# Ledger of designs, part 8: designed miniproteins, single chains, continued (4)

Each design is a single chain, and the fold is of that chain. pLDDT is the mean over its residues in the fold that is shown.

## One batch from the design tools (miniprotein)

Design m12245
Fold by ESMFold2-Fast:
Structure m12245 (fold): chain A 107 residues (1-107)
Amino acid sequence: SALAQARALRRQGEEAYAAKDYDTALAYYRQALALTPESDLELRGLVYSGLGDVYYEMGKYDEAIEYLKRAIADYEKAKERSTDPFTQGVLDVAIAVTKLELKKVEA
């Protein structure tokens, strides 16, 4: 399925990011985003957060800020739509971490 491919591409983006292969990480995250339904705000948030992290490491702070803010907005909206306490807890952690990353970029 497109969603399964999007999740796999996001993981490949994370692996490339950990390897400091930022161009490859951007390519995987962009492919993941293209395959992620607009309604899957949690996965979209995770991909936008990854893009923000890559742009930050590349010194592209304006792009990093844009993607991190988008990730926070998508996570907050996903949390509002969720009735599952486990998912809400995961999203709270993602929001908190992404807000700390945003603060670091804005410093």
Scores: mean pLDDT 90

Design m12246
Fold by ESMFold2-Fast:
Structure m12246 (fold): chain A 69 residues (1-69)
Amino acid sequence: SEALREALRRAAEGLPPHVAAALELLGLQGKSDMETVQALMRELGLSLEEALAAVAAASRVVREVTEQV
């Protein structure tokens, strides 16, 4: 829904850039966890550990926002 997309965009404003990028891929573009990890490593040069941490943080934000909307 547009309300969920707007809430996710607003949540991204307070996050580190790599977590905000993961939130965009997972929450707004509907990418899988593994697709998001691969994209973060390729596009942002993150390590596997950094990409996994960003996906975990973004997934938590998606869940929290979805429960409130």
Scores: mean pLDDT 84

Design m12247
Fold by ESMFold2-Fast:
Structure m12247 (fold): chain A 60 residues (1-60)
Amino acid sequence: APPKESTLYVQLPNDEAVQKEAIARLEAIAAAHGYEIVSIEIEKLSDDRVLITFTLRQVP
């Protein structure tokens, strides 16, 4: 059986508008494929880059 939760890592520019757009698109894509986003963590890697960690769960 597929796992109930999966973790996705995305590296993006340290730009809030880019980050918000990427999160919104990933939410829509996840929902279209029967997943929900249960957590989002943002870690600053440098002044120009952030790491976003998404935890996805399969919708029952």
Scores: mean pLDDT 80

Design m12248
Fold by ESMFold2-Fast:
Structure m12248 (fold): chain A 105 residues (1-105)
Amino acid sequence: SSFAERLQRRAEELEREYRDASAEELLELAEEYLRRAEELLENAKSVEDLEEALELAALAALLAQRALEKGGDKERVEELLRRAEELAERARKKLAELTGKKAAP
């Protein structure tokens, strides 16, 4: 619930900040968020790092969807959405492995 509440707040802030952004600007930001998520995932040492990677992947997906609504390139949007899902799955797997060091994850 804390994770979901934080993600919702960040999504609302992002939608407000980039309300008037072009499709191209939204796609560039989504790519940057995915890059940051991948770096966090590769160098993750804590639950917080993996949760941040999950949040960035979810926010990148939101940005890509908003770009599509503004007439952004559909192929590029689909690629970003696919990458976001792949990064989220990898982060969830690493979270399970990291928490699995306790008796049962």
Scores: mean pLDDT 84

Design m12249
Fold by ESMFold2-Fast:
Structure m12249 (fold): chain A 60 residues (1-60)
Amino acid sequence: EELRKKAREALPEELQPYFDEIDELIKKMNEAAEAGKPDEVRKYLDEINRLRRRYGARLR
């Protein structure tokens, strides 16, 4: 995803754990999608959005 590339380039060392957490959530979201669990996909998307908002606040 495009945001992944941007986050990697713009992240200071302190924010690397946030990048790792998002990557883990994307993995879980893909697993839920393959398992046919749209409710779980929605939960992971919401969590990813929350982390992205935290990233934006820290980067600004």
Scores: mean pLDDT 71

Design m12250
Fold by ESMFold2-Fast:
Structure m12250 (fold): chain A 82 residues (1-82)
Amino acid sequence: MSEEQARALAEGLREQAERDIEEVERNREKMDPEFVELAIELARRVAELAERLLAGELSAEEFLERLRAAQEEAAARYAELE
């Protein structure tokens, strides 16, 4: 993946993270509070990683590795919630 492709992906993921937070907040009363917290935490971590890539603080490879790790950690924590 090129740096240009990684930046385009990061911009898209930032926008998606904002939408995910809005959707979770809109449906907060209908959801498990622990699920809400994990979903918001994951979205914020994705947005943070994207911002760090766009600021030149992460390489494309580091961004993708950390993004994968964050998603895997979230999936494991969701599995523990049922």
Scores: mean pLDDT 81

Design m12251
Fold by ESMFold2-Fast:
Structure m12251 (fold): chain A 65 residues (1-65)
Amino acid sequence: MEIEREAGLGLARMAVWQFPEMEIREEDGKEVLVVHDLDPESFATAVRIAERLEELGIAEVERRP
């Protein structure tokens, strides 16, 4: 689980670096990947990363208007 957690955090950090409209926040001891208004391709990538992080129990995904 710890190794998988580190891998998920790496993916989230990569997404934030590649897509400036994404950010990572810590809320209630969880890391949350926040996705702002993005183009369809960027959003699809964010969803894939979000699903992986949720499977690992690392982060939750929120889309802001």
Scores: mean pLDDT 57

Design m12252
Fold by ESMFold2-Fast:
Structure m12252 (fold): chain A 82 residues (1-82)
Amino acid sequence: SMEKKKLEEREKKLREELLEWARRLAEEAKRRGVSVEEVIREEAKKAGVEVTEVLRRVARLIEEGDLEGAAEELLKAIKEAG
């Protein structure tokens, strides 16, 4: 089905973008010598967004070096919200 292929391609691209975002957060936290959760809290404050339980789980996964797990957790949350 062409519709299934389109969904799979969109999910793959979104997963790649979320993985890159998680990698950037890890690099920023390491560069500044702060926790990933602190970086997320600062960015959420600037954007006027509340730090959800999902974002806290994502921060923990990134701190543990599980960037793929962090991307999958975000992808799951986006799918549940959409």
Scores: mean pLDDT 79

Design m12253
Fold by ESMFold2-Fast:
Structure m12253 (fold): chain A 71 residues (1-71)
Amino acid sequence: REAEAAALREQAERQLEAARRAIEAGDTKSAEEHLRQADELVRRLMSLGAVDEALELGREIAELRKELAAL
């Protein structure tokens, strides 16, 4: 369970990093896709009971969505 949560968090962090790069490049379509994948991974973290990790990642997703909306 802990190993699964760690793997999901790492995958979500990679998606968030890719979304940040896409936003910086003005690639809105790529940014939306990476944020969608990160959101799915956060939902899986919630189902595993990794609430604190899911809330932290959800906050980062919300922040990046605000940046994307400003493009």
Scores: mean pLDDT 84

Design m12254
Fold by ESMFold2-Fast:
Structure m12254 (fold): chain A 83 residues (1-83)
Amino acid sequence: PEEEARRQARLEKRKEFYEKKKKNMSDIGKWELDIFYTYDELLERGMSKEEIEKVYEELRAKYPKSLDPTIDILYELALKKIG
């Protein structure tokens, strides 16, 4: 209903903001923004711990090791937010 529509609208606006920021950024900068958006989406949608853990593993496998600290910190923050 209305609440879900508002949630989706907020996520779409954030996605547009991140996509705009990604123009002419380094690959690392673009990937970092993608990771931030992913965690924003998880928190906004109220995803379960199990879903967050799956995304954490996917991000760790997908992105270079230099981004592991960012992925780890956001994962811990997401778990604390839902806990």
Scores: mean pLDDT 77

Design m12255
Fold by ESMFold2-Fast:
Structure m12255 (fold): chain A 70 residues (1-70)
Amino acid sequence: SAAELRAQAEALRKQAEEQEKLAKEYEELAEKYEAAGDRRMANLYRNEAKGSKRAAEALQAEADALEKKL
């Protein structure tokens, strides 16, 4: 039903928001480590941020696909 598709899309959007928040937290950590001269930790957190951002984009794409069926 349309209600079930909307509920599934909403759940995916919430998961995407969580991943976007995580990506921003990792970016902030990377900036702090860079400022402290710890480039190794900065690069580690930048890679984590990219992973979380990709996860958010995938979840948003899934939500978009469900909403397109409405």
Scores: mean pLDDT 90

Design m12256
Fold by ESMFold2-Fast:
Structure m12256 (fold): chain A 100 residues (1-100)
Amino acid sequence: IDMEEVDISLAVMAASVGDIRTALDIAESLPPEARAEALRLMADILEEKAAASEDPELAEKLRRLAEVLRELAEETDPERAAELAEEARRLAEEIEKLEE
């Protein structure tokens, strides 16, 4: 198994158990192509969690984070990518607090 595939799987697993900040740390350590794949897969998991959530505030934050991660996966401007990454981390902190 490719080490990039292992790290992508770890990021996806972290996101699936609600450890979104760890998932973001793993994704940020990956090369651009693997990072984009990890971010898209994480966004898919967050959308599934939002659809399953009965908390409207949690569902909206999960959907917003999924949107930010999809934008970050496609972003080639370093300044915009940094802004999106900062927004993703803020949303991840808020989501983790709501899931406590």
Scores: mean pLDDT 81

Design m12257
Fold by ESMFold2-Fast:
Structure m12257 (fold): chain A 65 residues (1-65)
Amino acid sequence: MAARLFRQAAAALEAGDVDTAMLTLAVLRAFGSPEEQARAQEILDALARSPAEAVEKARAAVEEL
């Protein structure tokens, strides 16, 4: 499940669909493992600073799966 949600968030961020990405990451933060919750929070924090940084962090999370 989590792998699909991280891929969905990465794809949404790459497409500029911030609303879908934020919703997907919120689900990971609510129902994921502690590691998945931390990763999702890092991507959300990056998104608040720079959408480009959020894309890179989301891609890295997918590649670690």
Scores: mean pLDDT 81

Design m12258
Fold by ESMFold2-Fast:
Structure m12258 (fold): chain A 81 residues (1-81)
Amino acid sequence: MSFEELKEEAERELEELKRKVEEAVRNGDMQTAEEYIKKMEDFALRTLLEMAARGVPQEEIDEFAKWASEVLKEMEEIVKK
C-alpha cells in the first residue's frame, strides 16, 4: 500500500467511525458513542505506528496526528453535551 492509499483508507475509516459516534449521540446511546471514540483513538494510534514503520516523513505523520487529535477532541465534546 502506498502512503496515499494508507492515508485515504485511514481518513475513510475515521470518518465512518465519526458518523457512528454522531449517530449514537443522536440516539442518546452515550456508552456506544464512547466505545466508538475509543475505537477511533486505537485506530489513529495504529495508523501512526504503521506510517512510521513504512518510513513516512515525520512531517506527514505529525499532520495526520494533529488532524486525528482534532477529530477526537470534537467527538469527545459532543458526548459531554
Scores: mean pLDDT 80

Design m12259
Fold by ESMFold2-Fast:
Structure m12259 (fold): chain A 82 residues (1-82)
Amino acid sequence: MSEEEARKFAEGLKKQAEEDIKEVEERKDEMDPELVELAIKLAERVKELAEKLLAGELSAEEFLEELRRALAEAAEEYEKLK
């Protein structure tokens, strides 16, 4: 993945994370509080990683690895709640 491709991907992920946070906030009364917290935490982490890549604080490779770790951590937390 080129730096340009990584930046475009990160911009898309940041926008999607912002939309995901809004959707979860609109549906929070219909969800378990722990699931709401987990979903918001994941979306905020994705947004943070995307912002760091766009600021040049992460390489494309570092961004993808951290994104993978964030998703794995969220999956583990989800399993603990169920």
Scores: mean pLDDT 80

Design m12260
Fold by ESMFold2-Fast:
Structure m12260 (fold): chain A 106 residues (1-106)
Amino acid sequence: PLESLEQAKKEAEAILADPKASDYEKAVAYIKLAHYYLATGDYDEAVEYLRKAIELAGTIEDPLKRRAIELDVVSVINVHMPAFGLDKPVESLEEAKEAIEREFET
């Protein structure tokens, strides 16, 4: 429902406005914003937020938190396959990165 997406967007924006937010918290916020923009048809913004989440995942020292962000990115791509021109689900972060870069550069 759009109401749940609007709430997720507000929560994400609040996290990004907090200078004390961790890299993990910011990555989660970027994923929430990517879901919002994919659902509202703003694919360029969604791709930019997915890129930022992937970049932050690389800086997260906790391997479980890093893996959670990587899996969430893969999940976002698979929930929104038509937006990325995909005929099959992506099975890895590398495939998710390829889908993101293709959409961003085209």
Scores: mean pLDDT 80

Design m12261
Fold by ESMFold2-Fast:
Structure m12261 (fold): chain A 80 residues (1-80)
Amino acid sequence: KEELLKKIEEYFKKAEELVDRLPPSVQDEARKILEETKKKIDELVKQGKYEEAVNLAKFTVDVFEALVLIHRVTAELGER
């Protein structure tokens, strides 16, 4: 249980770092998505679904990594 909760916290920290790397215009929407996802993960933890909670947290990090890459590429292309 504690190991899984630690993994969730580590993924949340990583996701927050990724949000900070997004363009300012998108950061508010990304933070809202992260907050909604954290709420869903907290519900899963309360239901004893720790493995699903960890998997959702990891998926959130993967999605935000993709968003950072996409926005960097599109912003660079749009400004050039």
Scores: mean pLDDT 79

Design m12262
Fold by ESMFold2-Fast:
Structure m12262 (fold): chain A 74 residues (1-74)
Amino acid sequence: VDKAGLETLRKAQELGASASLVSQEIGGAINEGLSAEEAGKRAREAVLTEEGASEEVAEAVGKAVEEFMRKYEE
């Protein structure tokens, strides 16, 4: 959890998104048992609404969260 999660948060921060916001969305998705696709969609929406990020940044963050969740479900 620690290394893959940190890499996802670093990627989000490099894209201009808040690492804390993305971390909260990942934690919430895991606790709720959401699918990787649902987790990615929620992270995308959170970055758009909370930070006013561009659609391009939000899409990239959503994909990064989805990829992380797919690996976590292994």
Scores: mean pLDDT 74

Design m12263
Fold by ESMFold2-Fast:
Structure m12263 (fold): chain A 90 residues (1-90)
Amino acid sequence: ASKAYLNPIRGQLFSAGFITKPQELSNDSVIFNLVVPAIQKNLDKVDPALKAKFEEIAKAKNVEELNTILANLPQETLNKIGVEAVALLK
């Protein structure tokens, strides 16, 4: 089953047109493999207030580690991470 804590990132990827196919949008590994490398390459471009959280996300090795990191964050922070992470794909 898809991880609910990935939903803010998932929603932003769909809205921005980076993922349009339902089978890819529901695949947490597709989300992980698209977003985490972009964060790793662009840590210098993230919001300074979120940098420590993005550095933690950049160290995630798989979907389960990413989900654990996101599960510990408030909803407001999850929403901001979704917006910022997808902006790094542009």
Scores: mean pLDDT 84

Design m12264
Fold by ESMFold2-Fast:
Structure m12264 (fold): chain A 93 residues (1-93)
Amino acid sequence: ARRERALQRIVRATQAVLDGNGEEAVKILEELADEALASGDPRLVQMAANAAIHVARLAKELGNEEMAKRFQELADRIAAASPAARETVERLR
């Protein structure tokens, strides 16, 4: 259930960016990141970091540089808080 909910949040955040609702996408991914970090589950933390990077790239491709920076900052924050996310963030730069 937790992994399924994380995937649903990632899909919803991606759709929010596509709809031009970047603030909603940031809120969804920040909530996911905080829950993942609190859980101590390295796979959930890696999923949150991966989602933040992919959504940052999507925002940049859509021309929203400011939102892309915010998602990249979220990915960097997750990497700073968890060694499990650090390698993922570095590989996806």
Scores: mean pLDDT 82

Design m12265
Fold by ESMFold2-Fast:
Structure m12265 (fold): chain A 88 residues (1-88)
Amino acid sequence: MEKEKVLKELEEIERKIFELVEKLKELGEEEKAEEIIKKTQQAIADAAKASADELENPTLESLKIVLEGAKKVLEEAEKVVEEIEKKK
């Protein structure tokens, strides 16, 4: 069930990204929220490309690449929110 664990992690990361996007909009940082949305869209597109050969059963390696990309987007989003919160 390695693939299922990676997919669950992706779902959790996606949820966290959406929460951060909402926080950025609440803080009036719509441009930064839009950038995070675009990065998320790119991660989804990369996932689709990585799974192109095996859409029904993507390889564990391709899923890990997608997970790493999603983690980067989440980390960047968290840093942006932290910087804004420190600025008040």
Scores: mean pLDDT 71

Design m12266
Fold by ESMFold2-Fast:
Structure m12266 (fold): chain A 95 residues (1-95)
Amino acid sequence: SDAARLEELRQKVHELLSKAEKLTQEAVKALREAGREDLAKEVEEKWRQVILESGRLINTYAQSDRALDALEEIVAKLSGLIKELENILEKLKAE
């Protein structure tokens, strides 16, 4: 049901937000230690944009028939950011 799917997506968004925040902090620290301040700032800006867009989607669509679509879009954005952050950390380990 849509109600069960909404609950699952809310839990997933909460988990992905926590993971993305932790990975952002780790990536920013690792990039700064590697002397890559411009990349660290880019990562901080990407995190800021994801948080702002996620908040906008929730505030606009939480009480509408588009609540499922909005949460799925937030999941996609957070999952994409997490993948980028994991790739950054793996490349830094290889250097």
Scores: mean pLDDT 86

Design m12267
Fold by ESMFold2-Fast:
Structure m12267 (fold): chain A 59 residues (1-59)
Amino acid sequence: SEAERLARLKARRESIEAAVAELRPQVESITNPDQRAKAEEQLARLRAQIAEMEAEIAG
């Protein structure tokens, strides 16, 4: 069902948004620059996934 697919996408998007919000202060507290850069790269990938899901929901 298309409605079920969209509902799952919305739930997944919300879950990833919540994870990003929780991880951000943890990433900012990383003192090692290499570890911080890797963690910020992971946050960027999560944000990209959110953008893709939003585009799919809107389209």
Scores: mean pLDDT 85

Design m12268
Fold by ESMFold2-Fast:
Structure m12268 (fold): chain A 75 residues (1-75)
Amino acid sequence: SPSIEEAIRRIRELAEEVVRYARAGDLEAAERAAAEARRLLELLRARGAPQELLDELSRLIEEAEREAREIAAAQ
């Protein structure tokens, strides 16, 4: 399993990838990236990461998914 720091970094990278894949029209890759980010978020929750951090990362993923949906709706 990744370290807490590695999981945080990867969630941030995956949130950016969600938007990039959506802009490229690869909605399946965007959905897979979002799912992986959510999986890592649950791993952090299980490991006792602070609630403030979990809320921040959850919001980041939700914002990326919202932007991806808006991009998809425009294409």
Scores: mean pLDDT 88

Design m12269
Fold by ESMFold2-Fast:
Structure m12269 (fold): chain A 80 residues (1-80)
Amino acid sequence: SQLEVVEKALELVKKIFESKDIEERDKLLEEFYKLLEKLSKEQQELLIDTVTKIHEEAKSSEEVKKILEEALEEFKKLIS
């Protein structure tokens, strides 16, 4: 389902921000871009906005999780 693709993409975003290994981050980014191809333009834009918000506002792993949870609720509205 579209929701499962979105949930996986958000999980990858979290892992990318938490990863300390460059090689692991590159693999996660490749998987992330592959999942983006399965999403609509509107869903891709919301995901990009979410990543931007994490970069601009998140100062801790807890704040990253909160932003990702908020994004998931917004994605559910787009899929419904």
Scores: mean pLDDT 79

Design m12270
Fold by ESMFold2-Fast:
Structure m12270 (fold): chain A 86 residues (1-86)
Amino acid sequence: LAKEAGELAREGGIEAAKTAFEQGNATSGTAAALLGIGAEFLARVLKDFKGAAVDARGLARLARELGSKEGAELAEKGARLAEEAG
């Protein structure tokens, strides 16, 4: 569960970052990737499921703003699994 929540958040960050970089938005792309990595670290290493869910929810909002439907869906799934683990 922690592994799955973290992996989904990381994948969501990658998809959102790809969309941002394709738009020439390196700042938002980097932020999306770091949010995904941070959520995975919180869930898998620190077992801070509440923190992981918050970061994954933030990533889902950023992904929606960027137009990354896949990134948003992955991040939202990661957030739900983190919420269930905590």
Scores: mean pLDDT 83

Design m12271
Fold by ESMFold2-Fast:
Structure m12271 (fold): chain A 69 residues (1-69)
Amino acid sequence: SSDETSDAIEELIDLIKRGAPPQQIAEAGRRIMEAGNLSRDQVERMILSLGEATGRVDLAREAVRLLRE
């Protein structure tokens, strides 16, 4: 549902902003894929964009690497 997707996106943003472990960020990305029926490419772009916006580019790249497992 849209509410589930919004909640999952808010969790992803919070995790990246506070520098959570990349595994948790990857898990949040998977939840967004499942709840919002978004492709992996769309979620990867979202994670990378948030990494750039928050100054956590390396963290975002590692999370994307784990998301591809």
Scores: mean pLDDT 83

Design m12272
Fold by ESMFold2-Fast:
Structure m12272 (fold): chain A 57 residues (1-57)
Amino acid sequence: DELRRHARETAARLGLPESAVDEAIAVALGLGKALGLDRELTLRWAGMYLETEAMTR
């Protein structure tokens, strides 16, 4: 799955655990469904979630 691969790569770069990957995927898919986002925008939202999580640690 491209979304999971992208989230894992981003989390690894930011030093975040696998639990953050699962949270990012859930948020991105939820927003994608609610807002009708395409795959590219869904990937971007997952990345932004992970970057925000890294800033709070």
Scores: mean pLDDT 78

Design m12273
Fold by ESMFold2-Fast:
Structure m12273 (fold): chain A 105 residues (1-105)
Amino acid sequence: MLSPLELLKLLAESFERTFKEAIRLREQGDIKKAQLVAEVADGVADVFYAAIKPLLSKEEQEKLEKILDVMHKAAEKIADPNISVEEAREVLEEAKKEIEKILKE
């Protein structure tokens, strides 16, 4: 059985992969697909939260909510049609650092 920490790590890894794909599409000039991928990732997060929340303690739910807030903010910035590729990469790296801090608590 996966531990709650392993589930939270899998969520974080899934978002990193999705945001990397959004950035890759932006690098290729496909801004509309990059925006869609980031928006879909944000929507999927709500479904994932609803599905796993009953399996988590209150402390683990608080960590999940903090991780989702970081991911939501990153998704909004990466979905901005005016953001550069370099700025999108910086947003992802800062989101990763913040999630690592939450997971270490």
Scores: mean pLDDT 80

Design m12274
Fold by ESMFold2-Fast:
Structure m12274 (fold): chain A 115 residues (1-115)
Amino acid sequence: ISDEFLAQFLKSQQAEVKALAEKYPEEFAVLEEAWKLIEEGKYEEALELLEKNEEKLPEELKGLAYALKGIAYYHLKKYEKALEYFDKAEASGSPIPLTAQINRGLALLTLAASK
């Protein structure tokens, strides 16, 4: 649900995320569909959707796509892959949703506890 997806992102970096959704409505809809798949537990489908559309996304949205990939990999318990994509999202300079930031912290703690 796009309204719920936007509410989650707006809680992290409200002005920037809203501006990107308004600037790139069709491309942002791809990210909203990926988030919906993640909410439904369809992590592999979300990753496939993001991978197929990543090259078509404007640079300003690529970081957000990386954050969504990180969340999906985290839920698949692929913590090293999750951290790789969260780091790519942060390096992009794009707004990162609070859920991705929380999942990054949890992935780091889980990997540290496993040693």
Scores: mean pLDDT 74

Design m12275
Fold by ESMFold2-Fast:
Structure m12275 (fold): chain A 87 residues (1-87)
Amino acid sequence: MEFPENTSEKERQLAARELLAELSEEVDKKKESLSEEEKKKLEIEFLKKALELAKKAKMPQSFIDLIEGILEAIKEGKSILDVVESV
């Protein structure tokens, strides 16, 4: 994890956003070779990891709420493209 012991909250939050961008890119590459069910599972797993990372990085509650809202939207059948547009 990229958060050393003496990292400011702002630095931790910026690092977490960079990691989220990298995860989004990796998910996008993988989803092209997956079935529709596997794509949805991958999208949900990505958002769960993003939520865990945001909580560990002590992101503002508004940012955590945003990720949770996106995760709920994906569970309701929306695509990861909606997530990418929101980021």
Scores: mean pLDDT 68

Design m12276
Fold by ESMFold2-Fast:
Structure m12276 (fold): chain A 89 residues (1-89)
Amino acid sequence: SEQERLLEEARREFERYAAEIRAALAAGDFDRARQLLDDAVAWLEEKAQQLDFEGQQRLVVWAVRLAELVREVVEPPDESVVERARAFE
């Protein structure tokens, strides 16, 4: 279905962002990791507008997982970024 296609596209992009964030963190480039997180959350927010409620919930979970990758090694992301991700609950 169209919803399944959109969700699969979102999953692939999420995995790509996660890999790039992990690479930035491993390199000690914490500013890049935060920027990638902000970009990823904004992208997931945009994609959520094309998905039903179930798909939106999955995107929120993915956004939280990306934020967790950064949380322990750098300052937590801006509260507005976290708030935007949670708006899809």
Scores: mean pLDDT 76

Design m12277
Fold by ESMFold2-Fast:
Structure m12277 (fold): chain A 97 residues (1-97)
Amino acid sequence: SNERELEALRLIGEADKAMKAGDYQKAVELYERARELLGGRDFFTDWLLAEAYVKAGKYEEAAKIYREMADRARQLGNDDLARYFEEKAKELEEKIK
């Protein structure tokens, strides 16, 4: 719905401000809410959330989002994009060790 999309955009704007201020935990919370409102199918919002998780040191959560994006890209027939997201997930998984 238009109202959900507008609220998601507002939350993304507030999350961007939190990212710029170094408040990565707040950015994560705001991006998670935006992702929920958008039904978890928007690559751009998923990417923003994954990067906020990385900045917050939440590498496992970031890797999960990248793996979900890779699976969705493959389902849409974009194997190049899927490989890109799989490589991002692997890089983050190496940091969890």
Scores: mean pLDDT 88

Design m12278
Fold by ESMFold2-Fast:
Structure m12278 (fold): chain A 96 residues (1-96)
Amino acid sequence: MSEEERRAIAEIGEALNAKDYAAVRDKLIAAARAGLRNAVAYGLTMLRLVAHLIEDEELRERALEALDKAAAALDAGDLEAFEAALEEAQRILEEA
């Protein structure tokens, strides 16, 4: 694993521990633009785990749908859709 990937994973983890979902979003977007595939996969996996802990069923489903859209957009190479989906996920996680 590269130095850049290790740094990105550490920074994403720090933002997640702080529950700073805006910082998580920004770091995931930066990692995706830089092609840091392992850092993006780590961040999306951790956000899914956080989403599953949401007690409100409607908010949980909406968060998971937003994260599914982010993953699909990334697979399609659509960075604009990826960014929009992460912004939606951030708003839902901050509401929960």
Scores: mean pLDDT 87

Design m12279
Fold by ESMFold2-Fast:
Structure m12279 (fold): chain A 90 residues (1-90)
Amino acid sequence: SKLREKQEEIREYILSNNLSEEEREEYIAEMVMLEIVMRREELLEALKDDPELRELIEGIVEAYERGDLERAKELAREYLRLTAAQARAA
């Protein structure tokens, strides 16, 4: 899986460099974007009762497939914010 290899490269880069908090958040968003692209069908089935998260997953994959990586990462950051908020509410 080339996408999994890309995630490992990003992880190693984060661990090997003294990045700012903002730079780390950008790379984490890219890793999450790649995870969502790889696991699209599994995540959509798992989130069948969560239309907001489903819409974000579909938007991330669509943006990624058209090569709009900036939009895909922006939506991945929104996905992270919503899932963090749900975890705190549980």
Scores: mean pLDDT 83

